# Ledger of designs, part 102: designed miniproteins, single chains, continued (4)

Each design is a single chain, and the fold is of that chain. pLDDT is the mean over its residues in the fold that is shown.

## One batch from the design tools (miniprotein)

Design m15539
Fold by ESMFold2-Fast:
Structure m15539 (fold): chain A 77 residues (1-77)
Amino acid sequence: ASDEDLAAGLAGALALAASASEEARRAVLTAPDLLTAAKALAEVGTEEAKKAAIEAAEALTPEAQAAALARARAEAR
């Protein structure tokens, strides 16, 4: 998958989590960066989900990380 595909997938997962709870929504909207958002939401989920989210976020370029966070925030609002 391309960086865009990975970013879209992670943004979708974060947006889905945000739609499931107000706490997750706040975490996505207030996170200063994608890694913080991924770690905050992953702490609510399983260890497997946490590892996958962090690995996905760290695999992205800084530009792709910013785009994924912006997309997740837009969907969460």
Scores: mean pLDDT 75

Design m15540
Fold by ESMFold2-Fast:
Structure m15540 (fold): chain A 72 residues (1-72)
Amino acid sequence: SAMEERRREIEREVVAEIQRMIAAGELDEARLEEMARRLAAVHDQPVEDARRGLLAVIEAARKQAEYAAEVA
C-alpha cells in the first residue's frame, strides 16, 4: 500500500542519514532524538521504543564500520 511504501521510504532515509553521520564522525544527539520522534510517529509507537531501535541500528552500523576498517 501507499502507506507501507511511505513507511519504508522514511526508514531508508533514517538509516541513510545515520550512516552518513557515522561516516562523517558527526553523531548528534539532537538529530538522533528528532529521528527517534519521526520513527515513533510513523510506526505509532512510543518514542522510547523508537530510540531503542535507533540505537541498535547505530551500534550495528558502527560494528560494520569497524569490521570494514580491519579488513581493508
Scores: mean pLDDT 74

Design m15541
Fold by ESMFold2-Fast:
Structure m15541 (fold): chain A 87 residues (1-87)
Amino acid sequence: GKKGNELYEKVKRLEQELKEAEEMIKSGDPEQIRQAIDRLKKLIEEAKKVAEEAKKNGFYPVYMEALNIINRAKKLLKEAEEKLKSL
């Protein structure tokens, strides 16, 4: 249905944003790493909202994908924060 398609498109956008944040961290540029940290924090909160909505509506595959994005984003956030501290 329309809601399922909407949540799926949100997950696809979050996946793309996660990839962009990963590239910013790989750059080694302190300013890009700081921007990636801010983007990852927003991404985690948005992914949590998508996961909540997907779970409540029984869209289990979207829910699982959103949880996977949250876990990957949290890992990248920790790596980015440690990398920034080492610079």
Scores: mean pLDDT 88

Design m15542
Fold by ESMFold2-Fast:
Structure m15542 (fold): chain A 87 residues (1-87)
Amino acid sequence: SLEDELKELLERLIERMSEIDDSLAEIAVRQAKEALEALEKGDVETALEYAEKAVVAAMMLAQRHNDEELRELAEEITRVIKEIKEK
């Protein structure tokens, strides 16, 4: 399901951002974890709100650290979020 895809991508996002020495990465990891908890509880609306916040932070981190893989991951998450919202 798209929700399962979002969960997998958020877990990868947390893993990637946890390796970055930046205070924004710590905030983004917490936001992504809150999104995962909301998904596990079936609260898709709250999960999408936190996932969007985490993605915005991830895009800023990708630019600051020239992390192309993080940018691509954030773009993929944005696409999945959009697909979930359109259903």
Scores: mean pLDDT 88

Design m15543
Fold by ESMFold2-Fast:
Structure m15543 (fold): chain A 61 residues (1-61)
Amino acid sequence: SLREEVRAILDRLAPDLPEVTRDLLVKYAEWKHEKLGLTPEQVLRDVEIAARELARVLAER
C-alpha cells in the first residue's frame, strides 16, 4: 500500500525522525494522493525528497 511504501522510505532515509513527524508525513502523502489526485509514483518521489532533506537537517544539529 502507499502508506507502507511511505513508511518504508522514512524508515530507510530518516530513521531518527520523531513518530509524530512520521505520522504527519504519512497522512500528508495519503492526502496528496486522495485529494490532489497525485499518482503513487509522484507522492513517493515527494516523500523521498522530504525524507532526505529532514535527515540532512537533523544531522546538522
Scores: mean pLDDT 83

Design m15544
Fold by ESMFold2-Fast:
Structure m15544 (fold): chain A 76 residues (1-76)
Amino acid sequence: MSSLELQRAAMLTILRGALAGESVEEIVARAMALLEPHLAPEQLPAVRRLLEGAARLAHADPELARRALAEFEAAA
């Protein structure tokens, strides 16, 4: 996959997981499983922190998450 395709897949995983009521830990684990094979080991802590932030934001603001999901799905 291209970098853009991987970023989109990770974001869709976060948005769909949050809207389905999955925990932040479950969402981050699934998104990391997608990204980890394509990242250098030194990038993993920073990427994990970004994914945790995104998952928490999606949980805190489901309306924003729904709008973001619609935009990402429309662009696919």
Scores: mean pLDDT 80

Design m15545
Fold by ESMFold2-Fast:
Structure m15545 (fold): chain A 82 residues (1-82)
Amino acid sequence: SVDQQVQVVQQTSQQMLQVSTQNGNRDNGYRVSNQIDRTVSDLQDGRITVSQFVDRVRQLSTTTDPPSRQVMDQGVQQVQQL
């Protein structure tokens, strides 16, 4: 369901931010986290489709710092299975 996809993405965002912070990439972690929050808001406001939501989160994964990218990639994989 859409609610489950949002929950997985929000949990992934929090884990990504923790890893980024632990690896000295806090500012990049916050940038990505803020963009995920906007993407969730766009989905909840009906501005984008579920497919566009998944694509945006996948694109954001490519902009995360290397230590936290694995967390994002795993989260995207989980969302695609829902």
Scores: mean pLDDT 86

Design m15546
Fold by ESMFold2-Fast:
Structure m15546 (fold): chain A 74 residues (1-74)
Amino acid sequence: SEIEKLIQGAKVLMEQLAAGMRARGASREQMRAVLEQFIRWLERELRKLGYPEEDVEEIRRELTEYAEALVAAA
């Protein structure tokens, strides 16, 4: 679905952000904060584009879980 493709694209960007931060010696706390800020930005953009709240909430949940997995793996 379009939502699944969007989630996968966002996950790729989050992986790149996490990898770049790790390369610069960022802490897990700093990495979590940046990933959470990215998710909040994406939520605002999706709402601006007219995505239903149900879809925005699904995307937020999936990406929040993924952010925690990326931080734990750091």
Scores: mean pLDDT 88

Design m15547
Fold by ESMFold2-Fast:
Structure m15547 (fold): chain A 74 residues (1-74)
Amino acid sequence: MREEMLEEVEENLKLGLLSEESAEFYKAIINEDEETVFKIIEEKLEKAGSKDLEERKEQLKKELEELKRLFEKL
């Protein structure tokens, strides 16, 4: 359930296992807030200025798609 996943993110944030930035990213994914997810990805890609940009972008899209499949089974 979506609420259980949000609680787990908050619990890990309190334990210091997640950064605030990572927690916000995971919350956006859990809430299926695609606009916020893509905004965070685009901001990180602009800051990186790296040749690995496209590979990382593909990896993040794959992770998002995998999470969507998990929600379909919940």
Scores: mean pLDDT 69

Design m15548
Fold by ESMFold2-Fast:
Structure m15548 (fold): chain A 81 residues (1-81)
Amino acid sequence: MREEIEKEAEEAYAELIANPERMKEVLERALEILDEIQELLDSLSPEDRALVRDYVVALVAKGLSDEEVIEKAKELAEKLR
């Protein structure tokens, strides 16, 4: 699980580095989603917060809707508790 998410995030960041305009769009949208779930992130350890943040970025890069990304981030956070 953790290793798979880290790998997906690394692959997403590699693609985004090759496309700066796409990187800006993905990061701006990911930051908005992360701000919306800030209370959830604050309830997690620093390591688990980093994993959830990377997961959000990877899902946004894949083109998921904000609602889908939020649902999956909440599911991951519950599994990490």
Scores: mean pLDDT 80

Design m15549
Fold by ESMFold2-Fast:
Structure m15549 (fold): chain A 90 residues (1-90)
Amino acid sequence: SKEEVVKILVEAASLATKEGNQAYKAGNHDLASKANEVAGRSLITALEVLRGKISKEQAIEEMRENAKEAGTVSPELKKKIEELLKKMEG
């Protein structure tokens, strides 16, 4: 459902925000910025799904690209987003 897709995208944004907050507190401002970019992309995708502007298939592709970007933040964030992607695909 659209509601389930949006829920997963919001969860991905929450995970990225948590990583960003941890990086910021550690003084890693560049890493915090990258994590916030991952969070922002996930929220924009969620809004586009809610507005009916993109399909579930397009949201999956956006999230796949966002998982790749998450890998530049940490392997752990990438893995978590890939687990959410699998849940969206299944």
Scores: mean pLDDT 88

Design m15550
Fold by ESMFold2-Fast:
Structure m15550 (fold): chain A 74 residues (1-74)
Amino acid sequence: AVPIPSDEQLRAILEKYGVTDEEKIDEIIREARELFRTGKPEHFFRLVKLAKEAGLTPEQVAQIIHDAVNAPAP
């Protein structure tokens, strides 16, 4: 299984990339958790849309995913 980062780790990564809206952070974390749990592409596309609405570029989204996947297992 792919290591799943904690909500706190995901929040820290999002804040690192300038996402400060708590509602957007919570929504992105929710979709990221569903993506990690199911692997379904629909959650990936929703995550990209939410991140774009939060002001993130596609390159920043890819880097966030990379950082999240490489977070240490619990």
Scores: mean pLDDT 72

Design m15551
Fold by ESMFold2-Fast:
Structure m15551 (fold): chain A 85 residues (1-85)
Amino acid sequence: MILALPVDNDAEKVREVGEKAVNDPSVKAVVIVSTGSNDEASKVAGEMIEALLEKGIEVYTSAADSLEEAKKKAEELAKKIEEEL
């Protein structure tokens, strides 16, 4: 399974989704799309990337200018990666 993780201004949600991905053996990759609007959410995303990589989970990163675009882009990238691998 490939997970989509949009990162905007909710650091707690980023941590929750990241921790679930780290503990789910069916997760092979995570797509992170950040708006860069919140330093704390970006910091938590960085911590989750480190934890995911330690588990051998692949991480793909991208940027968007809004939360709605980040969600859509993360979902589209996750689907594309799953179909092309």
Scores: mean pLDDT 81

Design m15552
Fold by ESMFold2-Fast:
Structure m15552 (fold): chain A 70 residues (1-70)
Amino acid sequence: MEELFREAQKVADELIKAMDEGNIEKAKELGKRFVELLEEYAREIDPSKAEEFRKNAQKVLEEMLKEAEK
């Protein structure tokens, strides 16, 4: 869990930087990686909720990217 959490933080920092730079392509790649790491983290805590968590994270990512394109 701690290793996944650290990796997720690193990817989140890179995602924020890419969004600040207007690099939407890089932000999409990092966003997918971030969602994957969050799903793995959720699966370690509660496997029964991992899929729901992934869907919610994906929805948030799509909204963030949509706002960043404006």
Scores: mean pLDDT 75

Design m15553
Fold by ESMFold2-Fast:
Parts: structure tokens; C-alpha cells; sequence
Structure m15553 (fold): chain A 65 residues (1-65)
């Protein structure tokens, strides 16, 4: 039961972050300017508790391949 509880907690922790990242990718794709893209990335970084460069690198990787 401990292994299942740990796997579920880990899955729930990853699912919210993946959701925020997917929303961010969608918003960045729709953004007409680099300034708006940066604002979207900064907002996502705040929501995820990471630095904006980490989010930018993840978004750029997703858009490139």
C-alpha cells in the first residue's frame, strides 16, 4: 500500500506541472509578440515555483521537436 500511495502522490505532483506546462505551450503558440511570450513564461514559472529560464527551455524544446 505504501508503494501505491507513493506512486499516486508522485503521479499527482507531476500531473499538475505537466498541465501548467501544456497550457503555457498553447499560450506561447498563440502569442503574437516575444514580450507576450515572456510574460506567459514568467507567469508559468511563478505557478510552478521554478525560474523563468527553466520554463523557456522546456517550451522551446517542445516547440522545436
Amino acid sequence: SDALAAAEARGQAHAPLNGILNETIERVKAAPSDAERQAIIDEAARRMGVDPQTVRDAVDSALAG
Scores: mean pLDDT 71

Design m15554
Fold by ESMFold2-Fast:
Structure m15554 (fold): chain A 55 residues (1-55)
Amino acid sequence: SATAQIAQLEAQSSELAKQQRELSFLPPSEDVNKQIAELTAQQKALAKQIRELRA
């Protein structure tokens, strides 16, 4: 169901947000910045999917 799919996507989004928060405590570096950018892109994609499923 859409409800179950939304719950899974929200759980994934929460995990990505946790990883991004952990990276924010590391010293700045190109690798850290790349990982944060990748996590941000994944979170945006999940947010879009959740919005589409709620519509």
Scores: mean pLDDT 84

Design m15555
Fold by ESMFold2-Fast:
Structure m15555 (fold): chain A 74 residues (1-74)
Amino acid sequence: LSPLEQALLDLAATVEQLSGEQFRARLEEIGKSASSALSLQLLRALLVYEETGDKAAARAELLRALERHRQQQA
């Protein structure tokens, strides 16, 4: 796995243990290394978490972002 893919998997696995502030900080850090397309998907996960508080829904968006990233060949 790339460092970016590993970071996204680790975040998805731990999201339920993180505060909203910690989740935002982790996504912002990962976003610094992400493409524009991936950054938009990560922003979607953040908005789901911050607007709904639904950590499971946020995790699902993170896993979708990771899958889309894997499908995009460089």
Scores: mean pLDDT 78

Design m15556
Fold by ESMFold2-Fast:
Structure m15556 (fold): chain A 81 residues (1-81)
Amino acid sequence: MELLEKAKKNLERARKLAKEAEKRGDKRAAELFRKAADYYDKAIKALEEGKIEEAKKYILEGEILEGLGLIISGINELEKK
């Protein structure tokens, strides 16, 4: 169940990142973190259906979006006056 645990932890993390970005007014980062959370939720559902390869793809897509959200958040912080 390691992959399911990873997906659940990633989902919780992405949701926290989205809320923090929203509090900062970082709309683009918040949207990317919400999309990452959606992919992690899809991964959990795929794992519950035994679709391991589909779940791995969703986890990867979520991780990419989460990474982009972190990059955008960092850029926005550097550009704030």
Scores: mean pLDDT 83

Design m15557
Fold by ESMFold2-Fast:
Structure m15557 (fold): chain A 96 residues (1-96)
Amino acid sequence: SMIEKLEKLVEEARKAVEAGDVERAKELAREAIRLLKEALKQELSREELEKLKELAVELTNILTELEKQHPKDKEILELESEATLLLMKLSIRLRF
């Protein structure tokens, strides 16, 4: 399942941030954002949309923590921006 892959990526990204592995955290966040973008191109049930929104919230929180540790890292800021946009898109889809 794509949702199961995304859940694992978000969990691994959290662990990478906690371990101070910035490059691994970025790699995992990029892949999670890619999968979120792919998921949003598909027909999704309400339950799938709700789970994806939960994962997008967790990813934004992880990236916010990473940004606090590395405030001048352009890639982290870009990833945080992309995750926030995806969270907004998921929230809009859940209204309809």
Scores: mean pLDDT 88

Design m15558
Fold by ESMFold2-Fast:
Structure m15558 (fold): chain A 61 residues (1-61)
Amino acid sequence: MREYVLEGPDPETAVRAQELVEELVRNRENATITLRNTADDSVVTIEIRDGEAEGRGEGPG
């Protein structure tokens, strides 16, 4: 499992985090991403496990 910390004041930090999430999901990696926006001190944590972001569940039954 890998940990990434991204911090910055600009939208580039959010774009960087989004690109990293997409790459990690695509590669089926396990990681934790901590995004810190220094403009407003907000912190967002994103966890990726086995490359799963979302699914429509199982079939009927």
Scores: mean pLDDT 66

Design m15559
Fold by ESMFold2-Fast:
Structure m15559 (fold): chain A 84 residues (1-84)
Amino acid sequence: SMQEIRQETISLFRMIAVQADIFIARRLLAHGTPEHIALARGILESAIRVAESLLEEEKDPKLREEIRKLLEEARRELARVDAA
């Protein structure tokens, strides 16, 4: 249906945004200043919330697996922030 195609497109776009946020957070953490670490934390916390929301809404098993992997990556990076 048109609604299913629209929902799939929205999910893919939001997944790309989560992946981009994880990439940005990794770059910020590499700078190592307190300000960069604080920004990385905020970005990762936002990315985790978006990924969790996507996982609740998504019905496609392949997309669910990809979202779960992104969520695990974001959580691992946030654990690195907490250890810094």
Scores: mean pLDDT 86

Design m15560
Fold by ESMFold2-Fast:
Structure m15560 (fold): chain A 95 residues (1-95)
Amino acid sequence: SMEQLVAELEAELERLKELAAKYPEFAEAIRERLDALGAAVRAGRLEEAERLAEELARLVLEMLKTEEDPVLAATLTVEVSGVHFLLRALRRLAA
């Protein structure tokens, strides 16, 4: 089940990368943090992963200020919430 949670998290990170590509001003900063988050999770550095997820949430809030499509705005919010949810589940299993 831990391997399944890691796979689900990595799938969420890939979906966020695809969404961030629509926001060229933010795409590089988001990609860098998503890649670092994935690496931290694979290395078991869950505290670092949580900090990176908080940085991602702040960047997504800035992206949402430029988004006029309510469906895309909702999708961004759901994907970021999914990352936080899966990280909390991983930390609980690691305890």
Scores: mean pLDDT 80

Design m15561
Fold by ESMFold2-Fast:
Structure m15561 (fold): chain A 74 residues (1-74)
Amino acid sequence: MKVTKEEVDAIIAWLKERYGASEEDIEELRSLVGKTFSEVVEKIKELFPDITPIEITALMMLAIAAVMERDYPL
């Protein structure tokens, strides 16, 4: 499944709050719009090596939930 701008924006917001992501890191993450979730996970691990697998899973689920709530309310 391809990552949307809204999913990437949610991911950026979480990483900025939780890990203090820099503007350079944010620009790298924004380049992931239209990529797969696997590519997003790889980039997050590259930029934030201290992130745990549980945090990555929670972050991906939050991003998916945000898009589904908007586009698929049932």
Scores: mean pLDDT 74

Design m15562
Fold by ESMFold2-Fast:
Structure m15562 (fold): chain A 99 residues (1-99)
Amino acid sequence: GEIDELINKVNSLLSELRNLLSSDDPDIDKALDLIDEVLNLLKQLEELGASKALILELIDEVLDLVNQLLKKATNLDDILKLIGLNLQLMGLKIDLEMK
């Protein structure tokens, strides 16, 4: 169904993000674009009534990848954008856990 298709898309984007992180010098701009797309898909999954446990698992996977990127980022603008995404993901996680 639609939920399964969105989950498959999230997993594909996370796989691409993990592949970028396998580099000693990852393309941070591309990683930021991938994370933004995943965040939008996670919000769509919540609106469609996907399993809260599944969405939380996906959020935790993205948070881990954002933290790995933060360790490799050297540009202040990129660091601030990654911190912003981390805060948005943590906010989504807290809101979902409170419901």
Scores: mean pLDDT 87

Design m15563
Fold by ESMFold2-Fast:
Structure m15563 (fold): chain A 65 residues (1-65)
Amino acid sequence: SALREAFLEAVRNLDSEAVRAIAEELGVPASPTPPYGYDIRAVAERLGIPEAELNAALREGIRLA
C-alpha cells in the first residue's frame, strides 16, 4: 500500500514528521519510545509490514545518520 511504502521510506530517511503523520493516521498514540516518540512496531503491524522489513529500514536509517 502507499502508506506501507511511505512509512518504510520515512524510517529509512529518519523523517520523524512523516512517521508522526502516518502514526496519527493509523490511530497509534504518541509514546516515549525513542527515536520517534511513537511505537513504530505497532505502526508496522497495522500496515502489515514484516519485522524483517522494518529492521532493514531501521538499519538504513542508522547509516544515513
Scores: mean pLDDT 74

Design m15564
Fold by ESMFold2-Fast:
Structure m15564 (fold): chain A 115 residues (1-115)
Amino acid sequence: SKQELLEEIRKLIEEILELAKQLSDEQRLKVIDFLVRKVSELLLTHSEDVTRAVGLVLRMIGIQLDAEWGLISPLDALKQMLQILYDWATQSSEAQLQAALAVLKEVKEFIEKLL
């Protein structure tokens, strides 16, 4: 069900953020780069509203640049990016939620390899 998938996504986001606290800022920037690539692909391939998808991708890239330039902390950048993904997920079909969940599992695996 959509509600079960949203709860699994919420829990996985919380797990990702908890693991990210154990990383250095340099490692968090690597996670940000991975997340931007994966979420951008997800949004562009699975969104029916292409204009909104492009807008969200540009927002993600802006957050990444702010983190790389030290305007925001990498951990705050990750929180903002995962919030964008969660907000998109709340408006999404069950198939889109399954795709989002697969992306978040890949992000978690990427972080675990850095630990």
Scores: mean pLDDT 90

Design m15565
Fold by ESMFold2-Fast:
Structure m15565 (fold): chain A 102 residues (1-102)
Amino acid sequence: MEEELRLLEEVERHLRAALRKLRAGDVDGAVRELREARRLARELLRVTTNPLARVTARSVLELIDRALEKLRAGDIDGAIMEVEIALGLLGITISLLKKYEL
């Protein structure tokens, strides 16, 4: 549980950093943050036995891939939206895991 929470919180930190960089016009920096978040989410998916953490990791990975695709197309606003959705989902999961010690 504590290891899964650490990975979820680390993914959240990188997604928050990506969001700040996108809003500042640092697309290259945002791509680096999104790639690191993707790496950590893949690690979470490998180590987790928790079904909620697994579903969240899979959904966050899909949203990160969509954000990266939108950045390749020059759609910065679309990428921001995907990152915000991922952060919202991640925040809900972290709160549930902390509250119920699942």
Scores: mean pLDDT 88

Design m15566
Fold by ESMFold2-Fast:
Structure m15566 (fold): chain A 61 residues (1-61)
Amino acid sequence: EEKERELAEVLARFEAALKQLPQMSDATKRVVLAEARKALEEYPDPRLAALLAKIEAELAK
């Protein structure tokens, strides 16, 4: 399904961003967080919600 492909691409993008997140500047981390929140509004999926939670946890360190 087209939506399934789009969601898979979004998940892959944020998984890649999460791996790089500890090496990013605070400003870049905030951009990634904002993008993840926007993506979750567009694609309300528990896998994406889990990635958002991991991004939020990384910013809290």
Scores: mean pLDDT 80

Design m15567
Fold by ESMFold2-Fast:
Structure m15567 (fold): chain A 78 residues (1-78)
Amino acid sequence: SERAAEADKLFAKYKALYTKIQDMLKSGKVTAADAKKLDKEGAKIAEELRKQGGYQSDVDNLEELVDMLKTTTALKEK
């Protein structure tokens, strides 16, 4: 169905962003500006996933990961 195809595409985009943020957290090489940009990108993906329904855990996981990124950069930025 149309919704199934849309959900598949959206989930692939979510997975790519999630992996990118995990790699940044692992390396520790990220700026507060990068964190702000990824926060906005993550918020857009989270909004679309919420509209699909059934992706609440994925939305929560992404938002938590972005929050960790923002917290990590804030602690390093004087």
Scores: mean pLDDT 79

Design m15568
Fold by ESMFold2-Fast:
Structure m15568 (fold): chain A 68 residues (1-68)
Amino acid sequence: MKKLTPEQVAKLVAAKIRLAAGERISVEEFAKRYNLSKSTILEEFKGLIEKGKLKRVKEGRRLYLEKA
C-alpha cells in the first residue's frame, strides 16, 4: 500500500519528467535520498516499463531506469 508524502510524490513526478527527457536514474540512490523503498519506486514506474516507455538496467548491485 503506497503511503507517500506530497514531497515524495513531487520527486517521483520530477523523476518521470527527467526520464522522459532521456536522463538515467539510479533506483538505489533515489530510494536513499527520498526515503523510499526500492519496491515502491519500481511499482510507481511499473506501468511505464510495461508500456515500453522505460527500461530497467542492472549494473552490478545497482538498478537504473532509462528511457526505452
Scores: mean pLDDT 78

Design m15569
Fold by ESMFold2-Fast:
Structure m15569 (fold): chain A 74 residues (1-74)
Amino acid sequence: SETDKKAERWLASMETAIELLRTDPRVSPAAAEWMLAEAERWFEENKSKLSEEQAKRAEELLERMREVLRELQA
């Protein structure tokens, strides 16, 4: 469905964002905080439309992004 396609694109974009946060030294902690806040907002607004598998993957990706942010702030 179109909803599933949008969810899969968002999940893929989250994985790309996490990789950029880990590998690009130009990304500031403030930019990482903004990216996490936007990702958490999207998840909260769309979680009821996600499959159980997609919701689980989203939670895992959000936690990975939080871990990267903690490392950048250390």
Scores: mean pLDDT 84

Design m15570
Fold by ESMFold2-Fast:
Structure m15570 (fold): chain A 89 residues (1-89)
Amino acid sequence: SEKEKAQEIADELGRFKEELVKELTKKYNFKPTTKEQDQKYRDILSDELDKGLAEKARELVKKYNIPTTATSPSDILHEVLTYLNEKIK
């Protein structure tokens, strides 16, 4: 079913995100001492996470034949998340 397919895609994306967060946290091994440093490092991690998720979303579009007209990585990620939200209701 569409819901089962969407759940499988969501689970794969979720596992990828968890692994990527662990890798990025290890790569950017930081101990912020100020609120400003904490925010800057969170922004860097967020940007890298978004880039990684966008690439994974593009792979999922091809693998699961998700309908999309988007061409930019960020738009593809948005379309995948929208698809998952609509189908997992």
Scores: mean pLDDT 79

Design m15571
Fold by ESMFold2-Fast:
Structure m15571 (fold): chain A 74 residues (1-74)
Amino acid sequence: KQAEIEKLLQEFQKKYDAILEKVKDDPEKRKQIEQIAQETMAKVVELIKQGKSISEIQKEFDKGLAKMEAVLKE
């Protein structure tokens, strides 16, 4: 249970860091991506507290990453 959540957090962090690297010279996009990451983490923490499944936590991370990718394509 905890090991699976830690793996999801590590995968999210790795992808988030890669996205931030792509927008290092674009402060507006960087701010939007940081905001999405904060909102995603807040929702994930809530899901963990509610005892939601690993699949529901994964889906929330995937939604956050999809929103960040959309910002990159603007």
Scores: mean pLDDT 82

Design m15572
Fold by ESMFold2-Fast:
Structure m15572 (fold): chain A 59 residues (1-59)
Amino acid sequence: DWAVQALVRFGHLSREQAEAIVEMVLAGNPSAEEIAERFGLSRRRAAGLLAGARAFLSL
């Protein structure tokens, strides 16, 4: 999956974190706060990763 590979390479995430974010986006509309809380990230970084995942998935 291109979105997972892109999040690992450019988002500096583990494969497990990237896969979880992609799955959350495909299953619904997670907030940046939900992603930040789940992975221990800042809201700003979580928002960037969420936007990137949506862009790579053409959402």
Scores: mean pLDDT 77

Design m15573
Fold by ESMFold2-Fast:
Structure m15573 (fold): chain A 89 residues (1-89)
Amino acid sequence: SEAVDNFLSSLKSKASPEDFEDFKSSVSDTTLQILVDAGIKTADDLINTPPSVIKSIKGIGNVSYEKILELRNKLAIEEGIEDIKRAIG
């Protein structure tokens, strides 16, 4: 769907190529649509959504939740690294 494609484009802009490809190969388009329908439409929305809220989303299985959480944590770390780089540079 267009909304899923927009979400993936947002993730690709912030994630490393390796992390993005691992995530894209590990989660179904159905799972991505569920996230978008729950209001997680961008990488920033994903980072700012607590893990407990993601886990509570109807239709997200435990395996998909773990893959989503892995990418979310990597994105949050990269955001923190960019903040540090900005402060030093």
Scores: mean pLDDT 78

Design m15574
Fold by ESMFold2-Fast:
Structure m15574 (fold): chain A 104 residues (1-104)
Amino acid sequence: SEMEELKEVLRRVFDLTQEALTLVQKKMKEDPDIDKKALAEVSIGLGSIALEVAMTLRLMEEGKLSLEEAKKMLERVREQVEEIKEKATPEVAKILDEMLELLE
């Protein structure tokens, strides 16, 4: 069903968000030339995305979210990913591009 397909997309987006957060944390610790302020903003944005995706999945699993409401939440997540990509390093941006492809 379209709802089950959206759940699979959200689960993969959540996994990619965790991968991106791990990479951001590693770069902030290990790279002396990194823009730590820009990556801190990326980290905050990724945390916001992770929370929204987790909440959306929970509401879908509980049958409390319509297909239209789920699609609207996916659009919001897409906008947040696009915003944080502008501040991301090339390696983090590649993960964000994978998220954007899933959210098409």
Scores: mean pLDDT 86

